Designed miniproteins, single chains, continued (4). Designs and how they scored, part 51

Each design is a single chain, and the fold is of that chain. pLDDT is the mean over its residues in the fold that is shown.

## One batch from the design tools (miniprotein)

Design m13870
Fold by ESMFold2-Fast:
Structure m13870 (fold): chain A 79 residues (1-79)
Amino acid sequence: SIDDQAMKELESLLREFAERFAKAKTAEEVRKLTEEFVRRVDELLAKNPSISEETKKLILQARDHVVQLAEAKAKELEA
């Protein structure tokens, strides 16, 4: 389904950015990656306008969770 395709694209995006975040050594690098990740998720949603509201909610929740984890990592790197 269209929803399944969007979720697979999200999974691929999450794997890509998990590796990139793991390699980030500065708060600035983490913040730039976070901005890029948010942009990539917004593009994924724009490309999949026919997904269900439930799938959209899951994608947005995953985005928000990654942003929260990234903010925590950035703060840790500033300490």
Scores: mean pLDDT 89

Design m13871
Fold by ESMFold2-Fast:
Structure m13871 (fold): chain A 83 residues (1-83)
Amino acid sequence: LIEELRSLVEEARRHLAQAEKETDPEKRLAHYNRALVAAFGAIFLYDNAVKKGIELSEEAKRLYEEARDLFQRALDEITRLNL
C-alpha cells in the first residue's frame, strides 16, 4: 500500500512538472491528464484501505493529502486549458 501510494504520488508530481515545462498545448494536456489519473489512483487506493479498516501510517495520510492537492491542481489546469 505505502509503496503504491508513494509511486502514484511521484508519478503525479513528475507529470505536473513536465506539463509546466511543455509548450505544446496537446502534450501539456496529456501530462496534466496523466497527473490527474495518478493522483486519483492514490486517493482511490487510500479510501479503499480506510473502508477495509486498514490502519494507516502518518506517512500514508500525508501522501493522501498530497495526492488530493495534486489532483486538484491537475483538474484546475485541465479546465483552464479549454482545449
Scores: mean pLDDT 84

Design m13872
Fold by ESMFold2-Fast:
Structure m13872 (fold): chain A 63 residues (1-63)
Amino acid sequence: MNYKEKVEEYEKRLKENPNDADAWYELGLAYMKAGDLEKGRQALVKAASLGKEITEADVPLVE
């Protein structure tokens, strides 16, 4: 799957439902795999704030 297309898919979903924690989580992973670590981190933080459990395995970089 193309991670750039996946980012666009989840961004569209989140425009319709900004409280979709699963979509924020998937968007975060897609950003990180595309090389945008800061946007990925921000999306994962948003997912966690909405109740998604985030583990160290979901965030490969500590710094």
Scores: mean pLDDT 73

Design m13873
Fold by ESMFold2-Fast:
Structure m13873 (fold): chain A 80 residues (1-80)
Amino acid sequence: LSPEQQRAITETVIGIELAGLWFQIELAKKRGELSEEELKELRETIEHIRELAEKYLSPEKAKKILEELEKLLKEAEEVA
């Protein structure tokens, strides 16, 4: 893969993982509960996305992703 293709794939993966996090949190809000194990898994996924963004994205794009991750983490913690 070219560097441009690798970056595009990474951006797509981050987008999919963010959508997955949002969906899991929305389901937890509907149930009114989030288990400690689910919260732990969400935190691990958030850290993984953060590492990908900081390593492969421009500073501007990384900042945007980090802000979204912080928002999602706070929402998850509110349900837990």
Scores: mean pLDDT 81

Design m13874
Fold by ESMFold2-Fast:
Structure m13874 (fold): chain A 58 residues (1-58)
Amino acid sequence: GPRTATAVQDYTPVRPDELSLKKGEKVLVLRDVDDALVEAQSLATGRTGLVPKEYLEF
């Protein structure tokens, strides 16, 4: 199935292309951008954006 992850803490965007997350929110990982970043879609809001992998539990 699609790769999913859960936010381990709230994430507040510092750039306009980043995704806002709340702790416990589940995301669908769309792609790995690099070793530190993914592009993800929030399953709660449907919004997409970049998220640091350190904020996610896979």
Scores: mean pLDDT 83

Design m13875
Fold by ESMFold2-Fast:
Structure m13875 (fold): chain A 59 residues (1-59)
Amino acid sequence: SDVARLLARLTGATQASPESNALELVEDGLPVPEEYRPEVERLAEEARRRLKKILEELK
């Protein structure tokens, strides 16, 4: 998707998942075009949800 390509370009990570890239962008405060902001926020939220699940599994 266009969002996935934008995320890879802005983070410089070609192997990372779109969710991980979105989380990195949000945490680092990197510039994201206004048009893609809702999608980036949604992907970052999904990454946080996945991390929470992994942490619960490791307990």
Scores: mean pLDDT 65

Design m13876
Fold by ESMFold2-Fast:
Structure m13876 (fold): chain A 61 residues (1-61)
Amino acid sequence: GALDEKLEELAKKYGISVEQVKSALTLLKQFSDAVVVQYLMKELGLSEEEAKELVEELKKL
């Protein structure tokens, strides 16, 4: 579906797996944006700019 396609596009754009994108989306339901950004940087190796952009894209879903 459209959601799955968007998650695949985000995974490809940021060089991470679809499962990692799904984990970030789940974390946004429980934690603040700042906490999720720190998680993405530390666990997935994203830059601060990439982590912030991914969080904003996920919030639009």
Scores: mean pLDDT 85

Design m13877
Fold by ESMFold2-Fast:
Structure m13877 (fold): chain A 77 residues (1-77)
Amino acid sequence: MNKELAEKLKKQADEDAAALKEQGKKAGSEEVIKLADELKKAAYELADAIAAGDEEKAQEALERIREIGTRAEELLA
């Protein structure tokens, strides 16, 4: 179960990061492009933590994902 969830999260992370990176390129925002790379990294950390059963690391990664999302919304507004 956790491994399948982790693989699904990584696939979703690849898609979300690619979409955000394209938005950054269209907007001419280097910061949003960098945030897309950070989003993928944080989402992969979340997936790996879930696969390992590491609740503390999963929570840390989720907090980073939320921060990145907020910052991206601010820059694209």
Scores: mean pLDDT 83

Design m13878
Fold by ESMFold2-Fast:
Structure m13878 (fold): chain A 80 residues (1-80)
Amino acid sequence: SRDALLARLVAQLDAEEARLLSTITDPAAQETVRMMAAFAKGRVAALLADPSTSDAEVEAELARLLAAMRTQADGLVAAS
């Protein structure tokens, strides 16, 4: 079901958020990571609410969001 898919995708985002937060000690950078994770959760929920969006498209978007979060977090660590 789409509810089960949403729960799985949110769990992946929660795991990545926790991983990134474990590598970042700066409070402002931690807040940026939390905001990115919150945005990504809202984005996948909105896509799943759209009946024209396939499950595969939502999973592909999650992969892009996870990659963007990793890239941004790496930039925050490098800038610190």
Scores: mean pLDDT 85

Design m13879
Fold by ESMFold2-Fast:
Structure m13879 (fold): chain A 95 residues (1-95)
Amino acid sequence: MTIDLNKVREAVIKAGLENGASLELSNKIADYVVGVLEAKGDNPSDEDILDALSHLPSNLGEEELLKKISRRASEMLALEGVISSYSSSLQLVEV
């Protein structure tokens, strides 16, 4: 029921580190994403999470790096079950 924003933070940090971002940069990106989701209200949807990851500010790093982090974090969140599906937003799938 409650969306685990801590899992969102963990996925972003992991994605950052996997793509060669520093721990500090990975934490900044995670703090930004969590902050955006909190600002959109206490009920962020899968689309809100993906949208926040897709709109990372360019002042955090190189756009190519940020895109890789966004994609990787989204995949990790889908695998962890935090979002129902990364690739099948409107299809009837198992939870």
Scores: mean pLDDT 72

Design m13880
Fold by ESMFold2-Fast:
Structure m13880 (fold): chain A 57 residues (1-57)
Amino acid sequence: MDLLPLLDVPGVGPEVFQRLVDYFGDPARILEASVAELQKVPGIGPETARRIIEFGR
């Protein structure tokens, strides 16, 4: 469950990465989230949410 490379996604810095982990609680849920669900995290817009999903398998 290596999510550290998400920091390389445009729009995802250390603060946003920490918010993702805190919001979902489970790293696997981040990769299963939809664009709409990811946008519920403060600091994540539509483009960043799409990039995260594209990064996730």
Scores: mean pLDDT 72

Design m13881
Fold by ESMFold2-Fast:
Structure m13881 (fold): chain A 65 residues (1-65)
Amino acid sequence: MKVEVFTEGTKAYAVAIIDGAVGHGFGVGKTPEEAAKIAKEQAIENAKKNAKLREEYLKKQKELE
């Protein structure tokens, strides 16, 4: 899993990549660290949803992945 986070004061944006699937997240907190945590969680959740589609595709390939 790859996660990149950009913080702007108490706001944060995150991009997560899971098995080639991408998810974006946005967070607002009392501190940049809290905002980053919220953004990461949202990005990961979105990436996981997209990754499920990839996983189904790979299972159809049998011996490829």
Scores: mean pLDDT 76

Design m13882
Fold by ESMFold2-Fast:
Structure m13882 (fold): chain A 70 residues (1-70)
Amino acid sequence: SEESRKEAIKSLEDKIEEFKKKNMPKEVIKKYEEALEKLKSNKFSPEEIKELAEELNLEIEKILEEYRKS
């Protein structure tokens, strides 16, 4: 629904602001910004929003694993 999309957009925007304040790696912030742009550019269903969130989580886990190995 449109409400789910708006909630997801706000959630991503709030998370990006939080990560910038916490000085999170730029690669992490960039992945969230890319997800936000995809969400704004498409009329996603709730299921598609869930898939986007799952893909984002996997990408972030890969980035954080790389930092743990360094």
Scores: mean pLDDT 79

Design m13883
Fold by ESMFold2-Fast:
Formats: structure tokens, C-alpha cells, sequence
Structure m13883 (fold): chain A 65 residues (1-65)
């Protein structure tokens, strides 16, 4: 249960940061958007969700350009 709960929390938090990144990118705050996406990517990696982590990293890289 502990590992499952921690992963659920990490995934939920990662989703929040990814959504925040999307909103910041729409606002034109590319630096803040990239930072939010990087936080999401790290949380997805910690949770073992490699596909979502890679998607978040790509969004962070695009926002930083």
C-alpha cells in the first residue's frame, strides 16, 4: 500500500505540474512553463511512468526554446 500511495501522489502531482505548464505556456511565460514541465517529468520518472515523463520532458524542451 505505501508504494502504491506514493506513486498515486507522485502521478497526481505530476499531472498538476503538467497542467500548470500548459497554462503558463498559453500565457507566454515560457520559463515558468518549462520549469513546471520539468517538475512533472521528474515526478513521472519517480512513479515509473516513463511515457508521461518523456512527454513532459519534450514539452519542457520546447517551452525553453
Amino acid sequence: MKEELEREIQIALARMYAALGDLLAKKGDNKAAAEAYLKAARLYEEAGDKEEAEEARKKAEEAAK
Scores: mean pLDDT 81

Design m13884
Fold by ESMFold2-Fast:
Structure m13884 (fold): chain A 68 residues (1-68)
Amino acid sequence: SSLEERAKAAEAKGREAEAAGDLETALRQYDVAAVLYNILGRDDEAARAAARARELAKQLGVDRSAPA
């Protein structure tokens, strides 16, 4: 499959996991989507996925900005 198909699949899996309360899986999938969208030059989609991953990391207590 294309990188675009993989990016969309990761984003969809992220949304599904988030709706199910599986925040760890959602975080992982949004991270994958952000990386793939960045490779594709899809800046808006990459930024959206990265922002969603950052918010989920905060909910999980994972520091994405600085060590405690």
Scores: mean pLDDT 82

Design m13885
Fold by ESMFold2-Fast:
Structure m13885 (fold): chain A 58 residues (1-58)
Amino acid sequence: SMAAAEAAGAAAVAAALAAGQSPHDKGRTGWRAAMERAGADPETANRGAAYGAVLAGL
């Protein structure tokens, strides 16, 4: 679901910041992985990754 993907993406960004990693890059990768774990197909996960990268840039 979108809500589950948003929550997982936010958690991935928070974890990246805590680890001193780039939130932008980690947000993209983490969001894609989170959406895939939530059962999204590859195309939907890729779109979500782009959205996660934008959010991570905030």
Scores: mean pLDDT 64

Design m13886
Fold by ESMFold2-Fast:
Structure m13886 (fold): chain A 81 residues (1-81)
Amino acid sequence: MDEEIEKVIKELEEVLKELMERLKKEEDHRTILRLIGEILRVIGMIFDLELAKSQPREEQERKIKEAREFIRDVREFLESL
């Protein structure tokens, strides 16, 4: 389970890097605010997953599922830009 959590954290770190690189080249104020919001959500989810390493397996599985769904949604957003 810890290996799956670590994999998802790495995927979130990659998404965070992609969001930050997009933020550096974005000029639209509304898109900038959206990107900042997504960056903050990714950071919060990384912290939640680190904390989940010390939690029961059922909670770990729930957090992993939520993170995977979030990664998919953020990637769809980035592809739409």
Scores: mean pLDDT 84

Design m13887
Fold by ESMFold2-Fast:
Structure m13887 (fold): chain A 55 residues (1-55)
Amino acid sequence: GPLIDEALDLASEVLSKSTKSDPEFKELEKKATELSKKGNTEDIIKLLKDFLSKK
């Protein structure tokens, strides 16, 4: 659906701009994993947008 597609596009952009060893990226992964377990796609989108806005 549109929300999942937006989340995947944002996740791809984050992955292209970040390294696996970046501490901010590691914290982002932890938060995104927690939200994913809850099925909260809108909060994942917001988290990814906030991360990208700081880069």
Scores: mean pLDDT 76

Design m13888
Fold by ESMFold2-Fast:
Structure m13888 (fold): chain A 56 residues (1-56)
Amino acid sequence: SANIEAGIALGELYAASGDLEKAARAYETAAQMAREKGLPLAEVAERLRDEVLARL
């Protein structure tokens, strides 16, 4: 849904600005929503979350 895609985009914006903690939270929220809906975007959001957490 648009909400999940917006969550990923928000995480990407935070990551680009160096706000890695907020980026991780945005990706985590998007991943949870995608998992609840059974969408393949869950794997993408989880990977992006883990990449950002590795940089903290």
Scores: mean pLDDT 84

Design m13889
Fold by ESMFold2-Fast:
Structure m13889 (fold): chain A 68 residues (1-68)
Amino acid sequence: MAKKEAEELLKKGKEAFKAGDYKTAAEYYEKAVALDPSNREALAYLGAAYYRLGDTAKADAYFAAADA
């Protein structure tokens, strides 16, 4: 199921984020969002990863999507 795959990718992204690897975290979160675009948690974490990477425009866009 796409939701289970998205959850696995979200877990991998969280591990990378905790390790300070925000680029890898963003990659996993993007894959999770691609599989489950309505997952607010994945959208919020993707926004946080882009914020840490200095891409505030992408961060703001994903935070807005998470709040919708």
Scores: mean pLDDT 81

Design m13890
Fold by ESMFold2-Fast:
Structure m13890 (fold): chain A 120 residues (1-120)
Amino acid sequence: SREELLAQVEGLVALLRLFLEWAERTFKNEKVIELLREALEIAERLRRQVEAGTATPEEIKEAALRILDLLIQAAKELNNEAAAAHIEAVRERVKAETDALEVVALVSATVLAFGAALEA
């Protein structure tokens, strides 16, 4: 439902915000921080579109793919080839996915996994 989709996108926004706040405290790499800010801005715009009922499944998928592309760039900037490869595999799954809820859930899981990999 739209309410379930909105809740999932709000969850993604919250996760990206926490990840950005952690990254700002942990890294001195301004490029990584810029990439995470752009990912958060895309997620916040998607949240507004879903709330307004204007987001199409195609727009949700495009936003998800753009967020994943930014996370791949961040992983590569940090020389974390394993994280970059994992996110690239998720990107291919998102391209094939037809369920908008699953698309958003895959991105949220990826943000959590990437954050955990960077703390290790």
Scores: mean pLDDT 89

Design m13891
Fold by ESMFold2-Fast:
Structure m13891 (fold): chain A 65 residues (1-65)
Amino acid sequence: ADELIEEARKALENGDYEKAVTLAEQAVKENPDNLEAWRLLAAAYHKLGDYKRVAEAAEKIESLL
């Protein structure tokens, strides 16, 4: 859903990283092949310092390319 992706991006821009994770997780649950949602999720994890989950999201992104 484009709405979840847009809301996740806005949350990330506003510094609401936990909200960005929640919205991006919802987007990847609705469409696991949504590359943009996985990129937003990785960015939000990076901002939170959760590098293990950044690596997991990056691996999924590579699998979709």
Scores: mean pLDDT 81

Design m13892
Fold by ESMFold2-Fast:
Parts: sequence; C-alpha cells; structure tokens
Structure m13892 (fold): chain A 88 residues (1-88)
Amino acid sequence: MSEEHLELEIRLALLQMELAVIESYVKKTENPSKEELEELIKELERLLEEAKRLAEEARRAGDEATAKEAEELAKRIEKLKEELEKKL
C-alpha cells in the first residue's frame, strides 16, 4: 500500500474512534445540559467536515473502499447530530 493510502486508512480509523466515544457518551448521559449538547454538536460538525474531506481525498487517490467508508461515516455523524439538535 502506498504511504497516501496508509495515511487515509489511519485517518478513517481515528475518526471512527472519535465518533464511537461520542456515541458512548450520548448513550450513558440521560439528560445532558444545553451547553454539553452544543459542544457535542460542534464536535460532530468538525468530524463531519473531516469525514467529507477524507472521502474526497480517498476518491481522488483512487481508494474507493476508504472513500465509501468515509461517506458512510459522514452519514452516521449527520444522523447523530440531527438527533442531538432535536434535544435542544
């Protein structure tokens, strides 16, 4: 695998781990404060931008598998963000 493909896979794995931490926190926290919800939404916005950029970079590099996984990750982030926004 080229260095570029390895870097893309590492970035995908890190984004997946960050989302998993947020999902775990949301499941454990029954009544998050408005401030906590706003911070979580802000973090999800950042992750969404990074996932979309990763998908574009992976597709440009010819890494269709990583591009598809990054696109699926972006959809998961958007769904969680929408669910948290409804609690505000």
Scores: mean pLDDT 85

Design m13893
Fold by ESMFold2-Fast:
Structure m13893 (fold): chain A 71 residues (1-71)
Amino acid sequence: SLSWEVTPNVEKARKLLEEGLKYDQEGDLDKAIEYFNEAIEVANKDPDSIEAGVITVAAAVNLVLLKKEKE
C-alpha cells in the first residue's frame, strides 16, 4: 500500500535529488547525472512510498533532459 511516511531512504533520495539539481544549475552535467541516478536507486528501496515515486519521476525526467543536452 502507498504511504506518505518520510523514511530515511526518502530523506536521502530527496537530498540526492537536490544535489543533482544544484550541479545541473552549475553546469556540471556529469555530477548532476551521477546524483540523479543515485536518487533513483535510493528511492527504489521504498517502492510503496509516494514521495519516493515522486523523487524517482523528477530525477528520471531531469536525467533524460541532461542526456539529450550532452549529445
Scores: mean pLDDT 85

Design m13894
Fold by ESMFold2-Fast:
Structure m13894 (fold): chain A 58 residues (1-58)
Amino acid sequence: MKLVVVEDYTATKPEELTLKKGEVVELLEVVDEYNVLVRSLKTGKEGLVPRRYLKELK
């Protein structure tokens, strides 16, 4: 499932991913109610991002 970043997110922990608004990521896993594991399609990097920064691409 592809998601688009709706607002810039800066990683605050080593396991998190920094993303810019408009970037597209692949959903890998829903970790909890607040966080998802994603892969950046731009860089190939994987990391945790708060779910609220992402919206499903349809």
Scores: mean pLDDT 83

Design m13895
Fold by ESMFold2-Fast:
Structure m13895 (fold): chain A 68 residues (1-68)
Amino acid sequence: EKEKEELNLKAAEKTGDPVRIANLAKIYLLEGKEELAEKLIDRAMASGDPQAVAIAEEARKLLEKRRA
């Protein structure tokens, strides 16, 4: 349900590590959860952390390829 998905996103946010958020986005992509992955990609990109941004860019590229 939507509420459980929101709780999972809040848990990832509370990790405080944007690199972990970016890696979680890649995991959701592997699980086929594109909507959740996109939200985490956006959050990692917004962090401004160069390592997290690089990982999030890779995840976004994979997401775009899946949409094609």
Scores: mean pLDDT 73

Design m13896
Fold by ESMFold2-Fast:
Structure m13896 (fold): chain A 78 residues (1-78)
Amino acid sequence: SKIKKAEELGKQAIEAAKKGDNEKAIELLEQASTLALGEEAGEGTREHAEEKIAAGEDPVEVVKELYEATIKKAKELA
């Protein structure tokens, strides 16, 4: 299932953010969003994550919030 693979990638993104690897966290989050919702959604999720983290928001919270929104949207469309 694309949703299950996206959930796996999203969990890996959260773990990367917890380790302080924001670049890897954003890359994994983009991959999760692309797999679940398509390339345009993946690009938008990356840009939104980069903007929020640059603004001083907690990377773990940002990644978790965007991941949860992505999976919720994917399940609504399934």
Scores: mean pLDDT 85

Design m13897
Fold by ESMFold2-Fast:
Structure m13897 (fold): chain A 73 residues (1-73)
Amino acid sequence: SMEEEREMVEKFKKDAKGALEYLKENPDKELIEQFKERLKGESEKLLSVLKDEELKEELKKFTEEILKELEKL
């Protein structure tokens, strides 16, 4: 359902933001690169199961934003 898809996207966002916050306070190049790779893979997997086009676009924009923040570390 649309509600289930929204919940999946919100969980992904929450988990990603938590990891980013941890890395901002505890910067480690290896962990940052591992997180970038995992974030891309998990985002691609989630995008493959979403049916709602607005949620897909929201997820793509969010993932790009987190990747840009990681590049600053």
Scores: mean pLDDT 87

Design m13898
Fold by ESMFold2-Fast:
Structure m13898 (fold): chain A 56 residues (1-56)
Amino acid sequence: AELSEKILEILRERGRATAAELARETGASKSNVSTALKHLEEAGVVERVGRYYRLA
């Protein structure tokens, strides 16, 4: 939950970010960030555009 909130805040601030950038900014592992992004994308909250993720 906490990680997903941080990801959404970063995406709101930056407009878009890669999984690697989100891992660096949140301090979470790339694996944990990728899992959170997958769930957010499946929920329709986040969209993937090439290598970048943004708010849907």
Scores: mean pLDDT 83

Design m13899
Fold by ESMFold2-Fast:
Structure m13899 (fold): chain A 68 residues (1-68)
Amino acid sequence: SREQLEADVEIALLEMQAALLERSAKTPEDYKKAAEVYRELADFYRSQGRTDLADEYEKKAEELEKKA
């Protein structure tokens, strides 16, 4: 459906945003922002029953928060 295509595009953009924020991070604030986007991804995939991806993104967020 159109709604599913829109959701798929939004998630793909969010994944790209998270990766770019992580790669460009230099300050504690940058790492915190990247971690927040990864937590949003984890929440989304958990809501979809994708526990594997949710756990992976949650772990990434925790690693970034430790660098903040």
Scores: mean pLDDT 83

Design m13900
Fold by ESMFold2-Fast:
Structure m13900 (fold): chain A 57 residues (1-57)
Amino acid sequence: VTPEQARTLLQNLFPDEEFSDETIEEAARVLSEGKEQKLPVSEMLARAREVALRELA
């Protein structure tokens, strides 16, 4: 998963929020690890949301 793909995903999940490049890169990493582990899409989305929520908290 590229950072650009992660940015698009996070903007779709949180349309009113803007995320740092560091959060986008972390989300891309988490999504890439999820794909490698063949996790369900719902679990990958939950992990990406958790990364985003850490910045928003």
Scores: mean pLDDT 77

Design m13901
Fold by ESMFold2-Fast:
Structure m13901 (fold): chain A 100 residues (1-100)
Amino acid sequence: SPVEEARRIVRELALKLAKLIQKYKETKDPSYIDEIIKVINEALERLEKILPPEYFEQVKKVFDELIKAIKESTDPEEIEAAFVRALQRIRDIIAQYEAD
């Protein structure tokens, strides 16, 4: 189902983001920030293909805000907190799509 596929995409994104933020914490290499933004955009492209436009626009807004927060911070703890908040908001949007 589209809901199950969306949940799978978000789960895969969460795991990728956790690994990349850990590498950024260990290395302080800004290339990991570029990789984080890349995997977020890849997840957004996948979700666009499966979510109805109304739900996709809500998800896109969350990801746009997340990318902005990531670009404005050099603190990996702030970036990680932004991921946790964004991923929870996206899960709530997907749950609303399932309920509708």
Scores: mean pLDDT 88

Design m13902
Fold by ESMFold2-Fast:
Structure m13902 (fold): chain A 61 residues (1-61)
Amino acid sequence: MREELEKEVDYGMALIYVALGKMFYEKGNLEEAKEMYEKALEIYPENEEARENLEKVEKEL
């Protein structure tokens, strides 16, 4: 019960960091975008969107 609630909160926080990463990516701030995606993966390692976007940013750096 408590562990499931923590998972939901972590998932939500990861979504916020992914959104921030996308914003930085659109502005051309690749280093900041990378940091945001890395933070999303620290909070929720199974986030496929964050992983895919991180790989995309790393290829452009």
Scores: mean pLDDT 78

Design m13903
Fold by ESMFold2-Fast:
Structure m13903 (fold): chain A 62 residues (1-62)
Amino acid sequence: ADEDLEKGIKAYKEGKYPEAVRYFKRALEKDPSNEKARELLGKLVAEHRDDPEVLRAVTRPL
């Protein structure tokens, strides 16, 4: 499995949502076809769109 995807999942489970966004973005940078990373990133953003740090992590360049 992709190391960044695994770190993203761990951060998501630990409630570290901005960090999870950054890891999922890195996984997608390595493999844009990674459906799991795309799905989890979309779900996280949809569930936490009211968190300014999540929005900042989504919009900030890698």
Scores: mean pLDDT 79

Design m13904
Fold by ESMFold2-Fast:
Structure m13904 (fold): chain A 56 residues (1-56)
Amino acid sequence: SLAERIEEVRRLRREAEKIAAETGRDWAEVFDELVRERFGVSGEELQRQLVRELLA
């Protein structure tokens, strides 16, 4: 569901922030990598998809 995908995105963001803190990388770059790995799309594309579902 949309809610489940939103919760998964929130979990990936927390994971990205943790990895960024441990590695000194930008959390947004790490987040994009995790989103691509899990969903096969960029973070921007995933956000676009979620917004379209919210407006449906």
Scores: mean pLDDT 80

Design m13905
Fold by ESMFold2-Fast:
Structure m13905 (fold): chain A 117 residues (1-117)
Amino acid sequence: KEIVSEELGGTSATVAVEEEDGVDLFGDELVITITTPEPLSAEEVKNAVVLALRQVLGEEVAAELAPLIKVEQLSPTTYKVTIPLPTEALRERLRGKAREIAELVARYLAAGLRLPP
């Protein structure tokens, strides 16, 4: 599997994906590992992920996925975010977008964009 990472100001977001013919492949879940320079709440991390999903997939899909998102703190500055993808349609929409989502999460966290709208 290919590891896609984005790093800004000590903040990084990494997605493990399997690439075939230039298309990112993944299973029933998109897993993003986030590292920050200082401890954040699970709510702040979740909000950044929801904002990234809204930008990439649109508001309706992001709203449907938001209550399903799980945030686990692995260390004081490392978080595992799991986004369930229960349908093949959602997995297809995320093909080639995993990197863009990880990049936006890192950017939003680095910019302090962690609060809900």
Scores: mean pLDDT 69

Design m13906
Fold by ESMFold2-Fast:
Structure m13906 (fold): chain A 98 residues (1-98)
Amino acid sequence: MEHLEEALRAGAEGGRAATRGASGSGAQAAGAGVAALSGGVAAAIGGRQGRAEEAERAARGAGEAAEAGAGESEAGREAAEAARRAAEEAARLAREAA
């Protein structure tokens, strides 16, 4: 349960960073952060069901999508990096849980 909470917290932090001083590109960064968060949650759940490899792939995809969606703004890149890190951590925890 703590792993899920960590993924949710990291995603929320990424989302907040994306909205801070956002103008135009901030909406894309916020969307990317939500996508990464969803991927992290899916990874944690998948790991519990013995599907760690699928969960890891989903988390990686979510992180890549977050990075692409952030565009070129610094706030967007910071949010995407936080979201990617959350997805990577969730994938690691899913592999360890399996």
Scores: mean pLDDT 54

Design m13907
Fold by ESMFold2-Fast:
Structure m13907 (fold): chain A 95 residues (1-95)
Amino acid sequence: SIEELRKKLDELFDEMVKILREYNKLSKTDPEKAKELAEQFHKLVDEYEKVADELISKLREENAPVQEIVDVEARRALAIIAKYSVDLGEEKLKK
């Protein structure tokens, strides 16, 4: 269970990185495609949050070391920050 959740987080993170790189590449030259990538990124972050919350719950249930729980919570927070950074990028393109 915990192993499968960690694997899902890693896979989602890799997809998020790919989408974010493509978004940054296209944001100035193709605003329409960038907007589509932003929407896709938001969906990935939402899924990442759900998987992270489930993993945190399982780690607490198994009395995992506090450091392991904090690591997942930090990753969750960083994903949300990245989502807001994309939103700020979209607002800047509306000039």
Scores: mean pLDDT 82

